Designed miniproteins, single chains, continued (3). Designs and how they scored, part 29

Each design is a single chain, and the fold is of that chain. pLDDT is the mean over its residues in the fold that is shown.

## One batch from the design tools (miniprotein)

Design m9043
Fold by ESMFold2-Fast:
Structure m9043 (fold): chain A 96 residues (1-96)
Amino acid sequence: SEKLKEARRYLINGDFDKAIEYAEEAIKTEGEDNAQAWTVLGAAYLEKGEYEKAIEYFEKALKIDPNNRVAHLLLGIAYRKLGEEEKADEYFEKAR
């Protein structure tokens, strides 16, 4: 998906607001059953320090793809940022 590729490019370059815009557009135009788009959206919010919102989007990705390693890894990071070390460790274990 071109929108998802642009979202990832903006995420890598630190343009988190643009990453969010492009990921949301990918979900709107390509459908909500896009685990990668939800993962990019979550990652952008994680980088912005919006940890609870990031968790919600990673949970959406895992409903679509329950074994998504990237979503598990980023959930671990989000829970660690919130001080929930036990939950963080559980998700890091699932991300192996």
Scores: mean pLDDT 87

Design m9044
Fold by ESMFold2-Fast:
Structure m9044 (fold): chain A 54 residues (1-54)
Amino acid sequence: SSEEIKKRDEEYKELALKKYKEGTLTPEQLHIIGTSGGPGARTVASELATQLMK
């Protein structure tokens, strides 16, 4: 359902931000989050990838 998709998207966004703050987020994990989440997770993953791959 659309609500389940939105919930998954939010969970992936939270996971990406948490791992980024902990310094444990890898480019491979960002790719998975960006491709497995939704539009919100994809946007966050893209922004964090720019910071991580500096």
Scores: mean pLDDT 79

Design m9045
Fold by ESMFold2-Fast:
Structure m9045 (fold): chain A 79 residues (1-79)
Amino acid sequence: MTSIEHAVQQIVDALKAGDYDTAAVMAERLAREAERHGWDKEAVDYFRESARYAKKGDGEKAKEYAEKGGQILAEDLRR
């Protein structure tokens, strides 16, 4: 349905471009969408941490947390 891998890649691309505010908004949106759909709470928490680090200008940590959240959701969807 919604491509989680695509959403995570958009966050990573924004971080690489130095657009930390956009990356933070996108990560928060993905966290809210995941929570709304009842997806894995650990992934929701990782996306929220990604947004928090992006807001601090820590692109490396923001990327790490976004990728971790995406990995958890990808594993859950494979079952």
Scores: mean pLDDT 80

Design m9046
Fold by ESMFold2-Fast:
Structure m9046 (fold): chain A 79 residues (1-79)
Amino acid sequence: SLPKMVELSMEKLEHLVRLVRRLDEELDPSEADQRAALIKELVDLAEKGASPEELEEAYNRRLAEFRAEKAAQLEALLG
């Protein structure tokens, strides 16, 4: 039914909001471009019908990539 479809969309939206809040805790304010890129990727996946589990996996993978990039940049500055 139409109400059930709206409820499913709301659940995905609530999950996206929780992931964005977690991202704000994980990234520093200087990483605004990385934040915007990850949010865009998660929204695009959600619009394509990704499950909450798939969104969580994408979030964790991308955050790990950002952490690795930052570690490599710090190593380059220190070495």
Scores: mean pLDDT 76

Design m9047
Fold by ESMFold2-Fast:
Formats: C-alpha cells, sequence, structure tokens
Structure m9047 (fold): chain A 60 residues (1-60)
C-alpha cells in the first residue's frame, strides 16, 4: 500500500540521517558523502532497494 511505502521510506531516511550524523561526528568524509547521496535517493523515491543495500554497507 501507499502507506506501507511511506513508512518504509521514513524508516530508511531516519537510518540514513543517523549514519550521516555519526559520520560527521567521526570526521569520516567518505561515509558522510555516501549517506548524503543515499538520503537524496530516498527523497527522490529512486532505487529504494539500492539505498537500503548502501545503508547496510555503511553499517558494516
Amino acid sequence: SEEEKLRRRYRLQQEAVRIKKAALDANDPEAFREAVEVIKLINQDKDLEGAEERIRRLKA
């Protein structure tokens, strides 16, 4: 449903924003740039599966 899609996007966005802040606090410019790009994809509703995979890699 549209509601489930919105909830999924919101959860991914929250996670990506947390990673972005953690990267900034850690002075990690590569992780910061990657998190920003993932946030852009989520906001544009583009490649959510790819965004989710990229978030998983950032958490590793």
Scores: mean pLDDT 83

Design m9048
Fold by ESMFold2-Fast:
Structure m9048 (fold): chain A 66 residues (1-66)
Amino acid sequence: SEIEKLKKELEEEMEKAVKGDLEAARKAREIAKKLVDKGVTEMIPKLIAASILEAAIRFEEKLAKE
């Protein structure tokens, strides 16, 4: 099932995102949004979490001294 594949990919990307992987956080947000758009509304909390995590990592990168 496409939904099952997306849920598995979301788990894998979130595992990387919580370790500070910006690309994984972005992918997790995109996957969660695809699931919500398909009517899997129970993924709304995951979409919010991935969005917050992506924003947090981006803020950390902006604050890094060059």
Scores: mean pLDDT 83

Design m9049
Fold by ESMFold2-Fast:
Structure m9049 (fold): chain A 66 residues (1-66)
Amino acid sequence: SLAEVEALRRALELTEGAAKKHNEYMKEKAERLGEEAKKEYDEVLEKSKQAVEQARQAYEAAEAAL
């Protein structure tokens, strides 16, 4: 439905925005605290990419079903 597509589009936008802000925070933390924080940043970046991709796939599938 159009309402489902719109809700999933908003969820994707929120997920992308949250991932960007969190990744920026973790990058700054890694730059200040060194190698251990850099490993944490790399892990967060990969998880963020997976979350955004899952949200994108849900949105695209719902749009294709219209």
Scores: mean pLDDT 83

Design m9050
Fold by ESMFold2-Fast:
Structure m9050 (fold): chain A 58 residues (1-58)
Amino acid sequence: GPMEEQKERLEKEIRELGKQYGLSEEEIERMIKGGHTLLDQGFTVDQVLELIRKSLEE
């Protein structure tokens, strides 16, 4: 369903960012879990990715 597709897209995008920034698999997994929680709270994939990018740039 739409939520499953959003979670799959978010996971893919987070894994790509994690590889780009040299994050460990454990760090990537924690971000994915946090991102899923934000999606469940009504945030969009694009909003969650923006928050993650800001965190990584700061």
Scores: mean pLDDT 85

Design m9051
Fold by ESMFold2-Fast:
Structure m9051 (fold): chain A 65 residues (1-65)
Amino acid sequence: SEEEELRKKILERLAKLLEKMFKYLHPDAEVTVEIVDEKTLKVTIKKGDKVEELEFNVEELIEKL
C-alpha cells in the first residue's frame, strides 16, 4: 500500500530527527532510537552506567510539529 510506504518513511524520518535532537542535547551520551511499532518510538540515552528510556507516541509528535 502507498499509505504504508509513506507511514514507514515518516517513522524513519521521525526516528532520525529524534536521534539528532537527543545527540545534540546529550553530546557525551550514547543515543539510540528504536521503532517499536507504527505508533511508538523509543529513545535510549546511555551515560556511563546510567540508562534512560523515553517512549514517544508518533501521533503526539506529529501534532507538535
Scores: mean pLDDT 80

Design m9052
Fold by ESMFold2-Fast:
Structure m9052 (fold): chain A 70 residues (1-70)
Amino acid sequence: MSVAEQLDALAAETRARLAAARSAEEVDAVLDAWAVRMDALWPRMSPEEQERALALVDEVARLAAARLAA
């Protein structure tokens, strides 16, 4: 699986898990898993892929904030 495919899969899984999260603890667990997997992918990314990854980080942060506010 390419880095781009892994980023797409990780983003889709993270969106689904955040949408299903029922508590702040579940949101934190999703964000921790996201951070660990993103950190593992980061050194394998091109600069262009890193820019895309940063946009995904911003999206995930907004989704998590929305779930925590609910």
Scores: mean pLDDT 82

Design m9053
Fold by ESMFold2-Fast:
Structure m9053 (fold): chain A 59 residues (1-59)
Amino acid sequence: KQAEIDELIAKLREVLEKNPSDKEQIQKEVNKLLDHALDLGPELQAEATRRIAALFEEH
């Protein structure tokens, strides 16, 4: 389950690095990650939210 979040974060990072102007793809990956995190519970949702914010601050 942690590995699932790690994979989705890695995919989002790849999209941000290679296609930062593809706002629709970025939003789709963010939504997919957040939806999966919601199913995993509040601890993993909080972690996913923090990691997404960190990626956008980095880019």
Scores: mean pLDDT 76

Design m9054
Fold by ESMFold2-Fast:
Structure m9054 (fold): chain A 83 residues (1-83)
Amino acid sequence: AAPPRVLADKDEVEVGEKITVVASGSAGPLTLRLEKDGKVVAEAQSAGPVLRVEFTVEEEGEYTFTATDADGRTASKTIKVKK
């Protein structure tokens, strides 16, 4: 099976903006974890092969979205947030 993918609609955003993140894999479940400065700040889960989340960024920094599939394979996307 193919590894999961994480796609974001933007690579860089300003505080107060929304980003849409899509995680996809060959099969569910999928887990999407959001880390800021190495700390987990949010998680989302889907039973299916696609997980779409909309996230409003409230603080400047680097945000890393990591998708994990049922086989333990991962993919990550980092977004930069400016004030």
Scores: mean pLDDT 80

Design m9055
Fold by ESMFold2-Fast:
Structure m9055 (fold): chain A 60 residues (1-60)
Amino acid sequence: MEQVEAYIALLSDPDPLVRMGAILRLEHLGDPRALPALEAALSDPDPGVRTLAAEALARL
């Protein structure tokens, strides 16, 4: 699996810390294939996940 697809899959993990880590890795990769998944993460139930998704989108 490509790196970006692997981290997008981790955005569905039940652990919010895993989802936050995935967002940081997707931001570092800078791949626009992650944009729809990061936009979906803006609606995540965890406020930390939502904040990191907004920051990642601002840098992509």
Scores: mean pLDDT 81

Design m9056
Fold by ESMFold2-Fast:
Structure m9056 (fold): chain A 95 residues (1-95)
Amino acid sequence: SAELEEARRLLAEDGRIAAEERNALAATRRLLRLLHERGVLPSPALDAENLRGLARVLARLRVLVMEAQGLPHPPEEEIFERTLAYLEEVLARAA
């Protein structure tokens, strides 16, 4: 039936979203470890201070990439705030 087939599609989509959330969390943890090994962050821990540090690095890299490509960009502080909010959302969804 069409109703049973729709239910199966929704379950498959839910599984894909869960996998993407796990991948985002894994990537965040890998970046925190990398930045700690490079002496940029005091620890590889998944905490508020280290997320701010990671968001600051990512915002600066984004500005540099946009400038290198001749693209307009918002202020670095705005990119930082949006990046931090995204990282905090990734953590909340993975908990």
Scores: mean pLDDT 76

Design m9057
Fold by ESMFold2-Fast:
Structure m9057 (fold): chain A 100 residues (1-100)
Amino acid sequence: DKEIEELEERIKKDPNDAEAYAKLGEAYFKKAIEKYGEKGGLLGNEEGRKLVLQAKEYYEKAIKLDPNYAKAWENLGKLYEALDDDDTAKKYYEKAEEIK
C-alpha cells in the first residue's frame, strides 16, 4: 500500500509527526475492518488482531506526541468498539469530546 509506505517514510524522517502516526493507525484499522469486519469476526482472526494492534500502537503514539489530537482519541474509541470493548471505547470518546 503506497499510502502506508509514504507515511512510514514520513515518520522515519520525523519521528515526532503525530499526524503521520494517526494516519498510519487509520490505514491499518481500515485494512482490518474491510477484511475481517468487527467484533467476533475481527477477534476470531489472527491477522485481523495484528492489524488492529498495529493501528492501536500508532494511535497511542499520535496522542503521546499530541494529546490534543481529538481525531486520534476518537479513532481509539472506534477501535475499542470494533474489539467489543464498549467501556474502554466510551472513555476514549469522552477524551475526544473534552479536547474539541
Scores: mean pLDDT 84

Design m9058
Fold by ESMFold2-Fast:
Structure m9058 (fold): chain A 55 residues (1-55)
Amino acid sequence: DEIDEELKKIVDENQDENSEEVIKKIVEYLESKGIKIEAKTTEEAAEKIVLLLSS
């Protein structure tokens, strides 16, 4: 999926940032595409993102 490829690119380009910042960027990207990540914590958001990538 185009979304999957873009998410991998975000992770790769931000490998020097901490995990929380990378996850925030991914969430913002997904929200820009109309995909809302409903998570109370960064850990929960990361789990939902992994599920999207693993489909």
Scores: mean pLDDT 72

Design m9059
Fold by ESMFold2-Fast:
Structure m9059 (fold): chain A 73 residues (1-73)
Amino acid sequence: MLSVEELRSRLFDAIVAGDAEEVARLAEELRAAGGDLNAPLPSTGLTPLQLAEALGREEVVEVLLAHGADPAA
């Protein structure tokens, strides 16, 4: 099984790439592994949702919100 940190690194890459399908898969795996989808990502200090919003990745933003990302976190 991938560690929570490995899943978070892959999630960062998927958000930057705009790969909404991969973001959905990684968000589910992160939650199943006990990881926090609202925790700041490595290298940026932004949450997954904040990073997606900053990059204008509208489809990724929608996927993250559907998977329980909190805009107030």
Scores: mean pLDDT 80

Design m9060
Fold by ESMFold2-Fast:
Formats: sequence, structure tokens, C-alpha cells
Structure m9060 (fold): chain A 64 residues (1-64)
Amino acid sequence: YKLVAETDLDTVQRKVLVADLKRAFPNAKVEVDGNTITVETSSEEDAEKIREVLEKAGAKVERV
């Protein structure tokens, strides 16, 4: 499962969000490119929870 999130977060807010995701979902692959956060996971349950975390942060999330 692959999620692509576009954010309006600043660099500090983005780093905090990425750290939170890595701590909560240690088996997920998290990549950052500018304002885009990409998360890959093998778990559908983790994908849904990751989506909730990203959407609560104000991101637009798409499943690829």
C-alpha cells in the first residue's frame, strides 16, 4: 500500500510528522520530497491509520 500526501507544512512541522509516523509505524517506509510525504506499508490497517494521521495534519492523501 502506497500513500502520497501533499502538505502545506513548514520544514519543522514536516519533520515532527515524519518522526511521529516512523515511531508509530516502524515497518512503514516514509519518504519526503519538498511538500510531499510518501508512505509505503504492507499492512492495510497501517495504511488506514497512516492516512488518518496525515489527514489530521491537514494533508491531502491519495492511495497509489
Scores: mean pLDDT 81

Design m9061
Fold by ESMFold2-Fast:
Structure m9061 (fold): chain A 102 residues (1-102)
Amino acid sequence: SLSMPESVEAKEGETVTLTVTASENVDGKVRWYKQKEGKEKELLVKDGSTLAPGTPSRISASGSGTQFSLTIKNVKKEDEATYTGIALSGERTSASTKLTVK
C-alpha cells in the first residue's frame, strides 16, 4: 500500500516535496495527478520523472523502491490542490495529500 501525510503546508516561493511511502517495494514507476477543489484531475507526471505536456518545469518527480517524491519549486498559490501518486505496477495503489499554500 501507499501512504502520504493527510496535508502539507508550504509558503509561497519555497520548495516543497510531497513524498509517497510504500509498505513494500514498488516494481514500477509512480504517476502524479493534481486536482483542485471542484476541478478535473490534471496529469503532472506520466511515469517516474517524465512530465506530462504542459507541466511547469518547476515541478519534478523522482524515487524508487519504497519512496517516491514530487518536488515543486517556487511554490505559488495556484499550486494549492490535492496531489495523488499512483503506482503503475501491481494493484495500482494510490495515496493523496492536500497541499496548502500560505
Scores: mean pLDDT 84

Design m9062
Fold by ESMFold2-Fast:
Structure m9062 (fold): chain A 92 residues (1-92)
Amino acid sequence: SLETVKEFGKYLAELKKKGAKIEVEVKGDTVTITISGLSLNEQIALALIAIGFELDGLDISVEIKGDTVTITIRGLSKEEIEVLLSILKSGE
């Protein structure tokens, strides 16, 4: 849902505010978010949060390699994508 996407975006924006580097790629209805500069505790917290959003109906997957977390969200509407990008941009 739009609210679920907003909540997730706000969580990512807080990580960015704390120094995480976030890169976003959009392909159709799929958004891929690459996050680097996270501590091990922040990586674990992010993975657990992503599981919570999956249980709340978001089609989300997470992959962790070293200090990099890649999050893929599928089946997003155009409005959901625009809102997510806006939240991540405003976190600057």
Scores: mean pLDDT 82

Design m9063
Fold by ESMFold2-Fast:
Formats: sequence, C-alpha cells, structure tokens
Structure m9063 (fold): chain A 56 residues (1-56)
Amino acid sequence: DKLREEARRLAAEGDYEKAIELLESLENPDWKEIALLYKNMGDWEKAEEYYKKAKE
C-alpha cells in the first residue's frame, strides 16, 4: 500500500500524528502498527487501547 509506505516514512521522520492518520484511513488498518506508533509517542493509554483492538 502506497499510503502505508507514506505513513512509515512519516513515522521514520518523527511525524507520528500524520503517520497514524494515514494508517487509520486504510481500508484494512493495522491496529498493531498504530499501537506501536502511539507507544513511540509516549501515549501509553492509546497504545494499550489499539493493542486490544488488534486482538479482536
């Protein structure tokens, strides 16, 4: 996915907010990857929330 590639590039640049926005916009979002980005931002509450969503 081009959008997923763009999101990963943004995350590598430290632009986690835009990376998360792009990943959430996907037809089939990778909730686990979004959780990891929240963790990297220091948002542990959101990271935990999305980890649980990924297991559903």
Scores: mean pLDDT 79

Design m9064
Fold by ESMFold2-Fast:
Structure m9064 (fold): chain A 65 residues (1-65)
Amino acid sequence: SLEKVAELLREILESPTISDDQLEKLRNELKKLGFPDELIDAIIEGLRNRDPVVIESLKEAVESL
């Protein structure tokens, strides 16, 4: 559900370290919602690399949920 994605994103964004387990849970939830694999990979890679543009965009998205 979108609420589960928001919860996982908050946990990832607030964590000092990002675990692969958290990223895989997020990937699976995004797949269940029908997001394209290319977009999911971009989000996961951006979070793993702490890309400030990706992080800011996801924070804004979570705040709207």
Scores: mean pLDDT 79

Design m9065
Fold by ESMFold2-Fast:
Structure m9065 (fold): chain A 88 residues (1-88)
Amino acid sequence: DLSALRARFEALAQEYQARVAQLLQQSQVDRRGSLQQLIAFNDQAIADFRALRAQFQALGDTELADALDHLIQLAQQLTELARQQLAE
């Protein structure tokens, strides 16, 4: 059901934005713990985005599949930056 998948995309995108904002706010008090949580959260988000991307691709919705590819790339880049900051 394409409508259900689009609703899931919107929900996941909103959850991702809210959680990243929360973790960035927490980093002002607990930088290390917040970065570790961000890495774990991004790993889970990437898996969810990949699963959803495959569903949109199978249904021929290439625009939303491409949007998810971009979100995956951004999450991967953010994870790498967090790992670099943890290494100090």
Scores: mean pLDDT 83

Design m9066
Fold by ESMFold2-Fast:
Structure m9066 (fold): chain A 70 residues (1-70)
Amino acid sequence: MAELEAEVAALEAEVRALAEAHPELREALLQAVGAAQAAGAAAAGGSDEATPELLAATVATLRAEVARVL
């Protein structure tokens, strides 16, 4: 669980670094991060427990959105 949370944070940091390196992609990359965070927050809205499956889904969504933008 903590490992998946660290992977989400690492992917968000990579997306932010890409947005800084490629200003033309910044808006799309920030929207991708926002969408993944919103999905994670919505999934967690009724529970104090972050399920590994929910974190894995967030990672998968972020990777798919970044791949779509790049």
Scores: mean pLDDT 66

Design m9067
Fold by ESMFold2-Fast:
Structure m9067 (fold): chain A 91 residues (1-91)
Amino acid sequence: AAAKLTPAAASYASGADLVLKVEGLAAGPVTILLRTAGSPEAAPIPATRAADGTVTLPDLGLAAGTYEVSAVDAAGRRTTPATFTVLAAAP
């Protein structure tokens, strides 16, 4: 299946909202699976996919690092994982 997730940016500042473009999934409720790169554990985050394919996650308080993200819809259809980086806040 050609389901695809694309982060709006390759890097996000600490405290920024995460905007994701999700194609090939149904509109409505989705689960975003977010993990630190290299970690086997993914955190499930409930979200809503808009009809235009946009998913906006409010500020999640993520620490600086590289993250892997994917989405699953209510029918169990999955996107391929994508990566993004969270930048450290200035001291």
Scores: mean pLDDT 78

Design m9068
Fold by ESMFold2-Fast:
Structure m9068 (fold): chain A 57 residues (1-57)
Amino acid sequence: GSMMQEKIQRVIESLEKLKEELSDDPEAVKLLEEAIEAARQGDLETAERLGVRALTI
């Protein structure tokens, strides 16, 4: 695939792993689910922002 498709897949995989690691934190899980959806839409800026928010709860 293109470099952009590869980057999107890596971001999604990282967010899914983080969601598994923070599975006991419902606020973090919610933000990570929104981040994964943003990444699937190609919005990596929003995905990164929401991922950072999940880590700062």
Scores: mean pLDDT 82

Design m9069
Fold by ESMFold2-Fast:
Structure m9069 (fold): chain A 106 residues (1-106)
Amino acid sequence: MDYEKKIKEYEEKLKKNPNDAEAWYQLGNAYYEQGKYDKAIEYYKKAIELGEGKLKAQALTNLGKTYYAQGKYDEAIKAYEEALEIDPENELAKENLKEAEEEKKK
């Protein structure tokens, strides 16, 4: 997959419309896939700030996954809990929350 090409595409979109929450979310995803977690967190937070409903819940879930990958379990738990306030039926967020809580208890 050409993540560098996708990053450039979304960066160009954001130069024209910096309030595009979807573009911030997709940038976060591209950096997450490259293992660049600090950049992914930065861009997911922008997507959360500007987004609503399902997009905000998805960005919060992926923010939680990124914190989990860094071993930041308290931050991961908080992000998953916020995602579930928006989308309480999200089974993936529920499962990820349980995993983060188990890691914190060890």
Scores: mean pLDDT 86

Design m9070
Fold by ESMFold2-Fast:
Structure m9070 (fold): chain A 79 residues (1-79)
Amino acid sequence: SEADELMKKAIEKIKEGNRLLDQGKYEEAVKTYEEALDLARKAVEIARQEGFDKEMDAASIELAAAVNLVVAKRELERA
């Protein structure tokens, strides 16, 4: 489904952001997590049309991207 494809892309961007964060590349990590959050939000919107369980899966990925973005922004502010 379209939502599944967007969720997979969001997860891959979260993983990319995590790698950048581990390397101390905070500015790049922030940008990558922002991209992940945008993909996850789009996945939530599409998933609403596909069913509640899929919307919840997409919303969980959105929450993960949002939390990681906050962490990366705080690390950038401290650097």
Scores: mean pLDDT 88

Design m9071
Fold by ESMFold2-Fast:
Structure m9071 (fold): chain A 56 residues (1-56)
Amino acid sequence: SAVEELAKELGVSPGVVEAALHFIEKFGREAAIQMLVRSGLSREKAERVVEAAEKL
């Protein structure tokens, strides 16, 4: 799936990409970034994951 391919490219689990997509849809970009940072990603990595997920 596009989610699995993106997760592999970004070096994260598919669940991280799915969580980012869900948070973007429900709460927007900034909330998704904050969720990923609280989950242990650096801010830069979280921003890259969210930007890439938005292009799906």
Scores: mean pLDDT 84

Design m9072
Fold by ESMFold2-Fast:
Structure m9072 (fold): chain A 61 residues (1-61)
Amino acid sequence: MDKIIKKTEEEVRKAALEAGLSEEEAERLAKTARLAVQQGSDPDKVVEAGKQVAKILAEEK
C-alpha cells in the first residue's frame, strides 16, 4: 500500500513544518513515520503521533 505510506510521510512532514520545525527535522520525522507504517503500524496513529512529537519538539525549542 505505497499510496498510504507516501500520504502518511507527507502529512507528518507538513505537520512538522507547520509546527515550526526545520526542513531537516521535518524530513527526519517524516521518514520515521514512513518506517513505522512499513512495519505495520496504523497510518492514522502514526500521523497523530507525528503531530504530537512535532508539537513537543517545537515547544522545547
Scores: mean pLDDT 79

Design m9073
Fold by ESMFold2-Fast:
Structure m9073 (fold): chain A 55 residues (1-55)
Amino acid sequence: GPTITGPDREAAEKLAKRYAALYGTKVNEKFDELAKELGASEEAVKKAKAVLESS
């Protein structure tokens, strides 16, 4: 993908990996809290949810 999406992609992967390690693949309120703590954008949050749902 283009470099413009690099930070969002990296943030999404990091968020999904961290969340899965702590809480598994089920998305809940803790996911939104972790996303805020990691400074993830709305776009990164959407991508991370897609990664978790595909797992």
Scores: mean pLDDT 72

Design m9074
Fold by ESMFold2-Fast:
Structure m9074 (fold): chain A 68 residues (1-68)
Amino acid sequence: SSTEAAREVLRASLAGAKEIIVESPETGVIRVKGSDILGAIGAALAAMGSESQTVTVQADEKKTTFKS
């Protein structure tokens, strides 16, 4: 769901992810540095406005992908 995708974006930012990527037909590709909390809020709002989206989170040595 779009709310689950938005929650994942905000969780990743608060957890100190290096990069967060939101991809959807509506938004295209949005890349946010994990330290950019305003950018993460914008990405979460974009994810909530999308019918389907993929959220990719890059930590130091790990990538995690959430698809909605």
Scores: mean pLDDT 75

Design m9075
Fold by ESMFold2-Fast:
Structure m9075 (fold): chain A 59 residues (1-59)
Amino acid sequence: SLIDEVKKQIENIEKRIASLKEQLAKETDPERKARLQKRINYLEKQLDFLKKELEVLES
């Protein structure tokens, strides 16, 4: 179902965010930290959008 597909996308993005946050925690280079944070911010915005879409689909 579309709901199941959106849930899978949410899970995949959450896993990517978790991985990037783990990388960020271990990173010592300021420029690389900034790039990781930008990627995390981008994915968190995508996650927020998908969660709102899921709420609409479950309504």
Scores: mean pLDDT 89

Design m9076
Fold by ESMFold2-Fast:
Order: sequence, then C-alpha cells, then structure tokens
Structure m9076 (fold): chain A 58 residues (1-58)
Amino acid sequence: ALYRAIGNQPQVSPEVLELEEGDLLEALAPPRDGLVEARNLKTGETGLVYASGLERVA
C-alpha cells in the first residue's frame, strides 16, 4: 500500500521516520497499534510512522 504524509513529522525517536508533507511511503507491514512500518520513497529510509499522519493513496 502507498501512503502520503499529510504534514511534517520530526524524528521524535530513533525508530520513527522524519517526514515532510507530501512524502510518499510504501507500507512494509500491516498497521499495528496506530503505527505503520514503511519506507520513505524520497530518502530510502525505513522505520515507523504514525498512521494518523498518513493518507492512503494506493
């Protein structure tokens, strides 16, 4: 599944991805406890993202 970041997200912990509004992310696993394991397609970085900060686009 493909997601888009709906706002900026600073890296609040080492396991959480830093995001800029409009970044595209590929989900690597099903959502779990409000978190999505994803890869940022712009940076190539892999980590956790809050599902509330994402919009599904594909």
Scores: mean pLDDT 78

Design m9077
Fold by ESMFold2-Fast:
Structure m9077 (fold): chain A 68 residues (1-68)
Amino acid sequence: SLIEEAEELIKQGKYDEAVKLLKEAGLSDEEIIELLKSHGLHEEFARLLAEGVPAEEAERRTLRKLLA
């Protein structure tokens, strides 16, 4: 299933590819955030990824917010 493939990509740190598959599977942004959080991602990072921010930029923005 697309969800199982996306979960494997999350475990590999391939968040952009994972989010793309989850959206293709018909998951909402809220469902994507909860799934990413269940895999140990920070809520802010998960939110930015679900909004379509590329993983590298999402990581930088999350770090900036947590350290500010």
Scores: mean pLDDT 87

Design m9078
Fold by ESMFold2-Fast:
Structure m9078 (fold): chain A 65 residues (1-65)
Amino acid sequence: VEALLEEARRLIEEAERLLAEGRDPRPQLTKAQQLLTRAHILAPDDPEVRELARRLHELARRAGL
């Protein structure tokens, strides 16, 4: 699950950067969502999974998704 969380965090950080630059973060957000869904199934009580999902939700809202 650690590798999934690492990749999801990297994608969320990339999406934040893209959104700040006025570029489309959609592909990064979509992939991060898929990774977090799998991580949640494997570790539903992991606070890192919940925090990354919260950040993803905020970014998706800001991006109009």
Scores: mean pLDDT 80

Design m9079
Fold by ESMFold2-Fast:
Structure m9079 (fold): chain A 61 residues (1-61)
Amino acid sequence: MEEAIERAKQLYGESDAYLLKGYIAYREGNIEEAKKYFQKAIETGSPEVKKLAERLLKELE
C-alpha cells in the first residue's frame, strides 16, 4: 500500500497523492484521516485538485 502511494506521488504529484490517500482512508471508514489528507490536497493542489478535495470534505460532514 505504501509503495502504491509513493508511486502516485512520483507520477501525479504530491497533491494527487494526498487525494488518493484521503480517498483510501474514506473507503476504509477512517473519516478523520480522510479529512486530514483532503485538507493537505487543498493546501498543495492546483485549483482543480482543491475543488475536488473541498467537495469530498463536504461529503464527510
Scores: mean pLDDT 73

Design m9080
Fold by ESMFold2-Fast:
Formats: sequence, structure tokens, C-alpha cells
Structure m9080 (fold): chain A 77 residues (1-77)
Amino acid sequence: KEDLQKVADEATAEARKRYPEVAPHVKALVQTMVDGGTAEEAGKHLREAGNISLEALQVAIDALAKVADAKFEYEKK
């Protein structure tokens, strides 16, 4: 719970450092995952990142993978 939020915050900070323009979309994307939102909601934020550039989309995908890995590790305990 708290650990997952920390990973989401770190992923957002990394995205802001790599591609500042995509940071708001990454924040919304990883928060959707922390809150247990739908794939449709997550997909909306990925589309917003893709509308910026392919590099921005890759940054968003990297953040999504980091949070997904942390969530699966937490659930498999």
C-alpha cells in the first residue's frame, strides 16, 4: 500500500527528470495502478503520453512496468 505509493512517486519523479512534459500523464497512470483502476483508465494516460512523442510513450511504459512489477511482488507474498 504505502510501499506501492512510494514506487509510484519515484516512477513519476524519474519520468519528470527524463521527459518533463510527460510527467503529469505518468503521475496519473501510476496513480491509477495504485488505486486499482481499470486498464481503460491506464490506457487513456498512455495515449496522452504517445500524443507527445514515441520517447514520451517509452518513458510512460517504463514507469508502468516499474509500478506493475512492484504491485505483483506485493500481491505474491
Scores: mean pLDDT 79

Design m9081
Fold by ESMFold2-Fast:
Structure m9081 (fold): chain A 63 residues (1-63)
Amino acid sequence: MEKEIAEAMALIYKALADLLKSKGKYDEAIELLRKAAEIAREAGLEELAKEFEERAKKVEEEK
């Protein structure tokens, strides 16, 4: 139950990060992706957390 809620919250942060990236706000997008990774890791979803960290790195490379 908690893991499902954390996963949903992480996905919301990912969607917001994608929106910020589309507006050219890369720094804010990176911060949200890292926050999503922290939420996923806290819930024990380590693979999902790694995915978000990789996405944050790719956004940083696109700056």
Scores: mean pLDDT 78

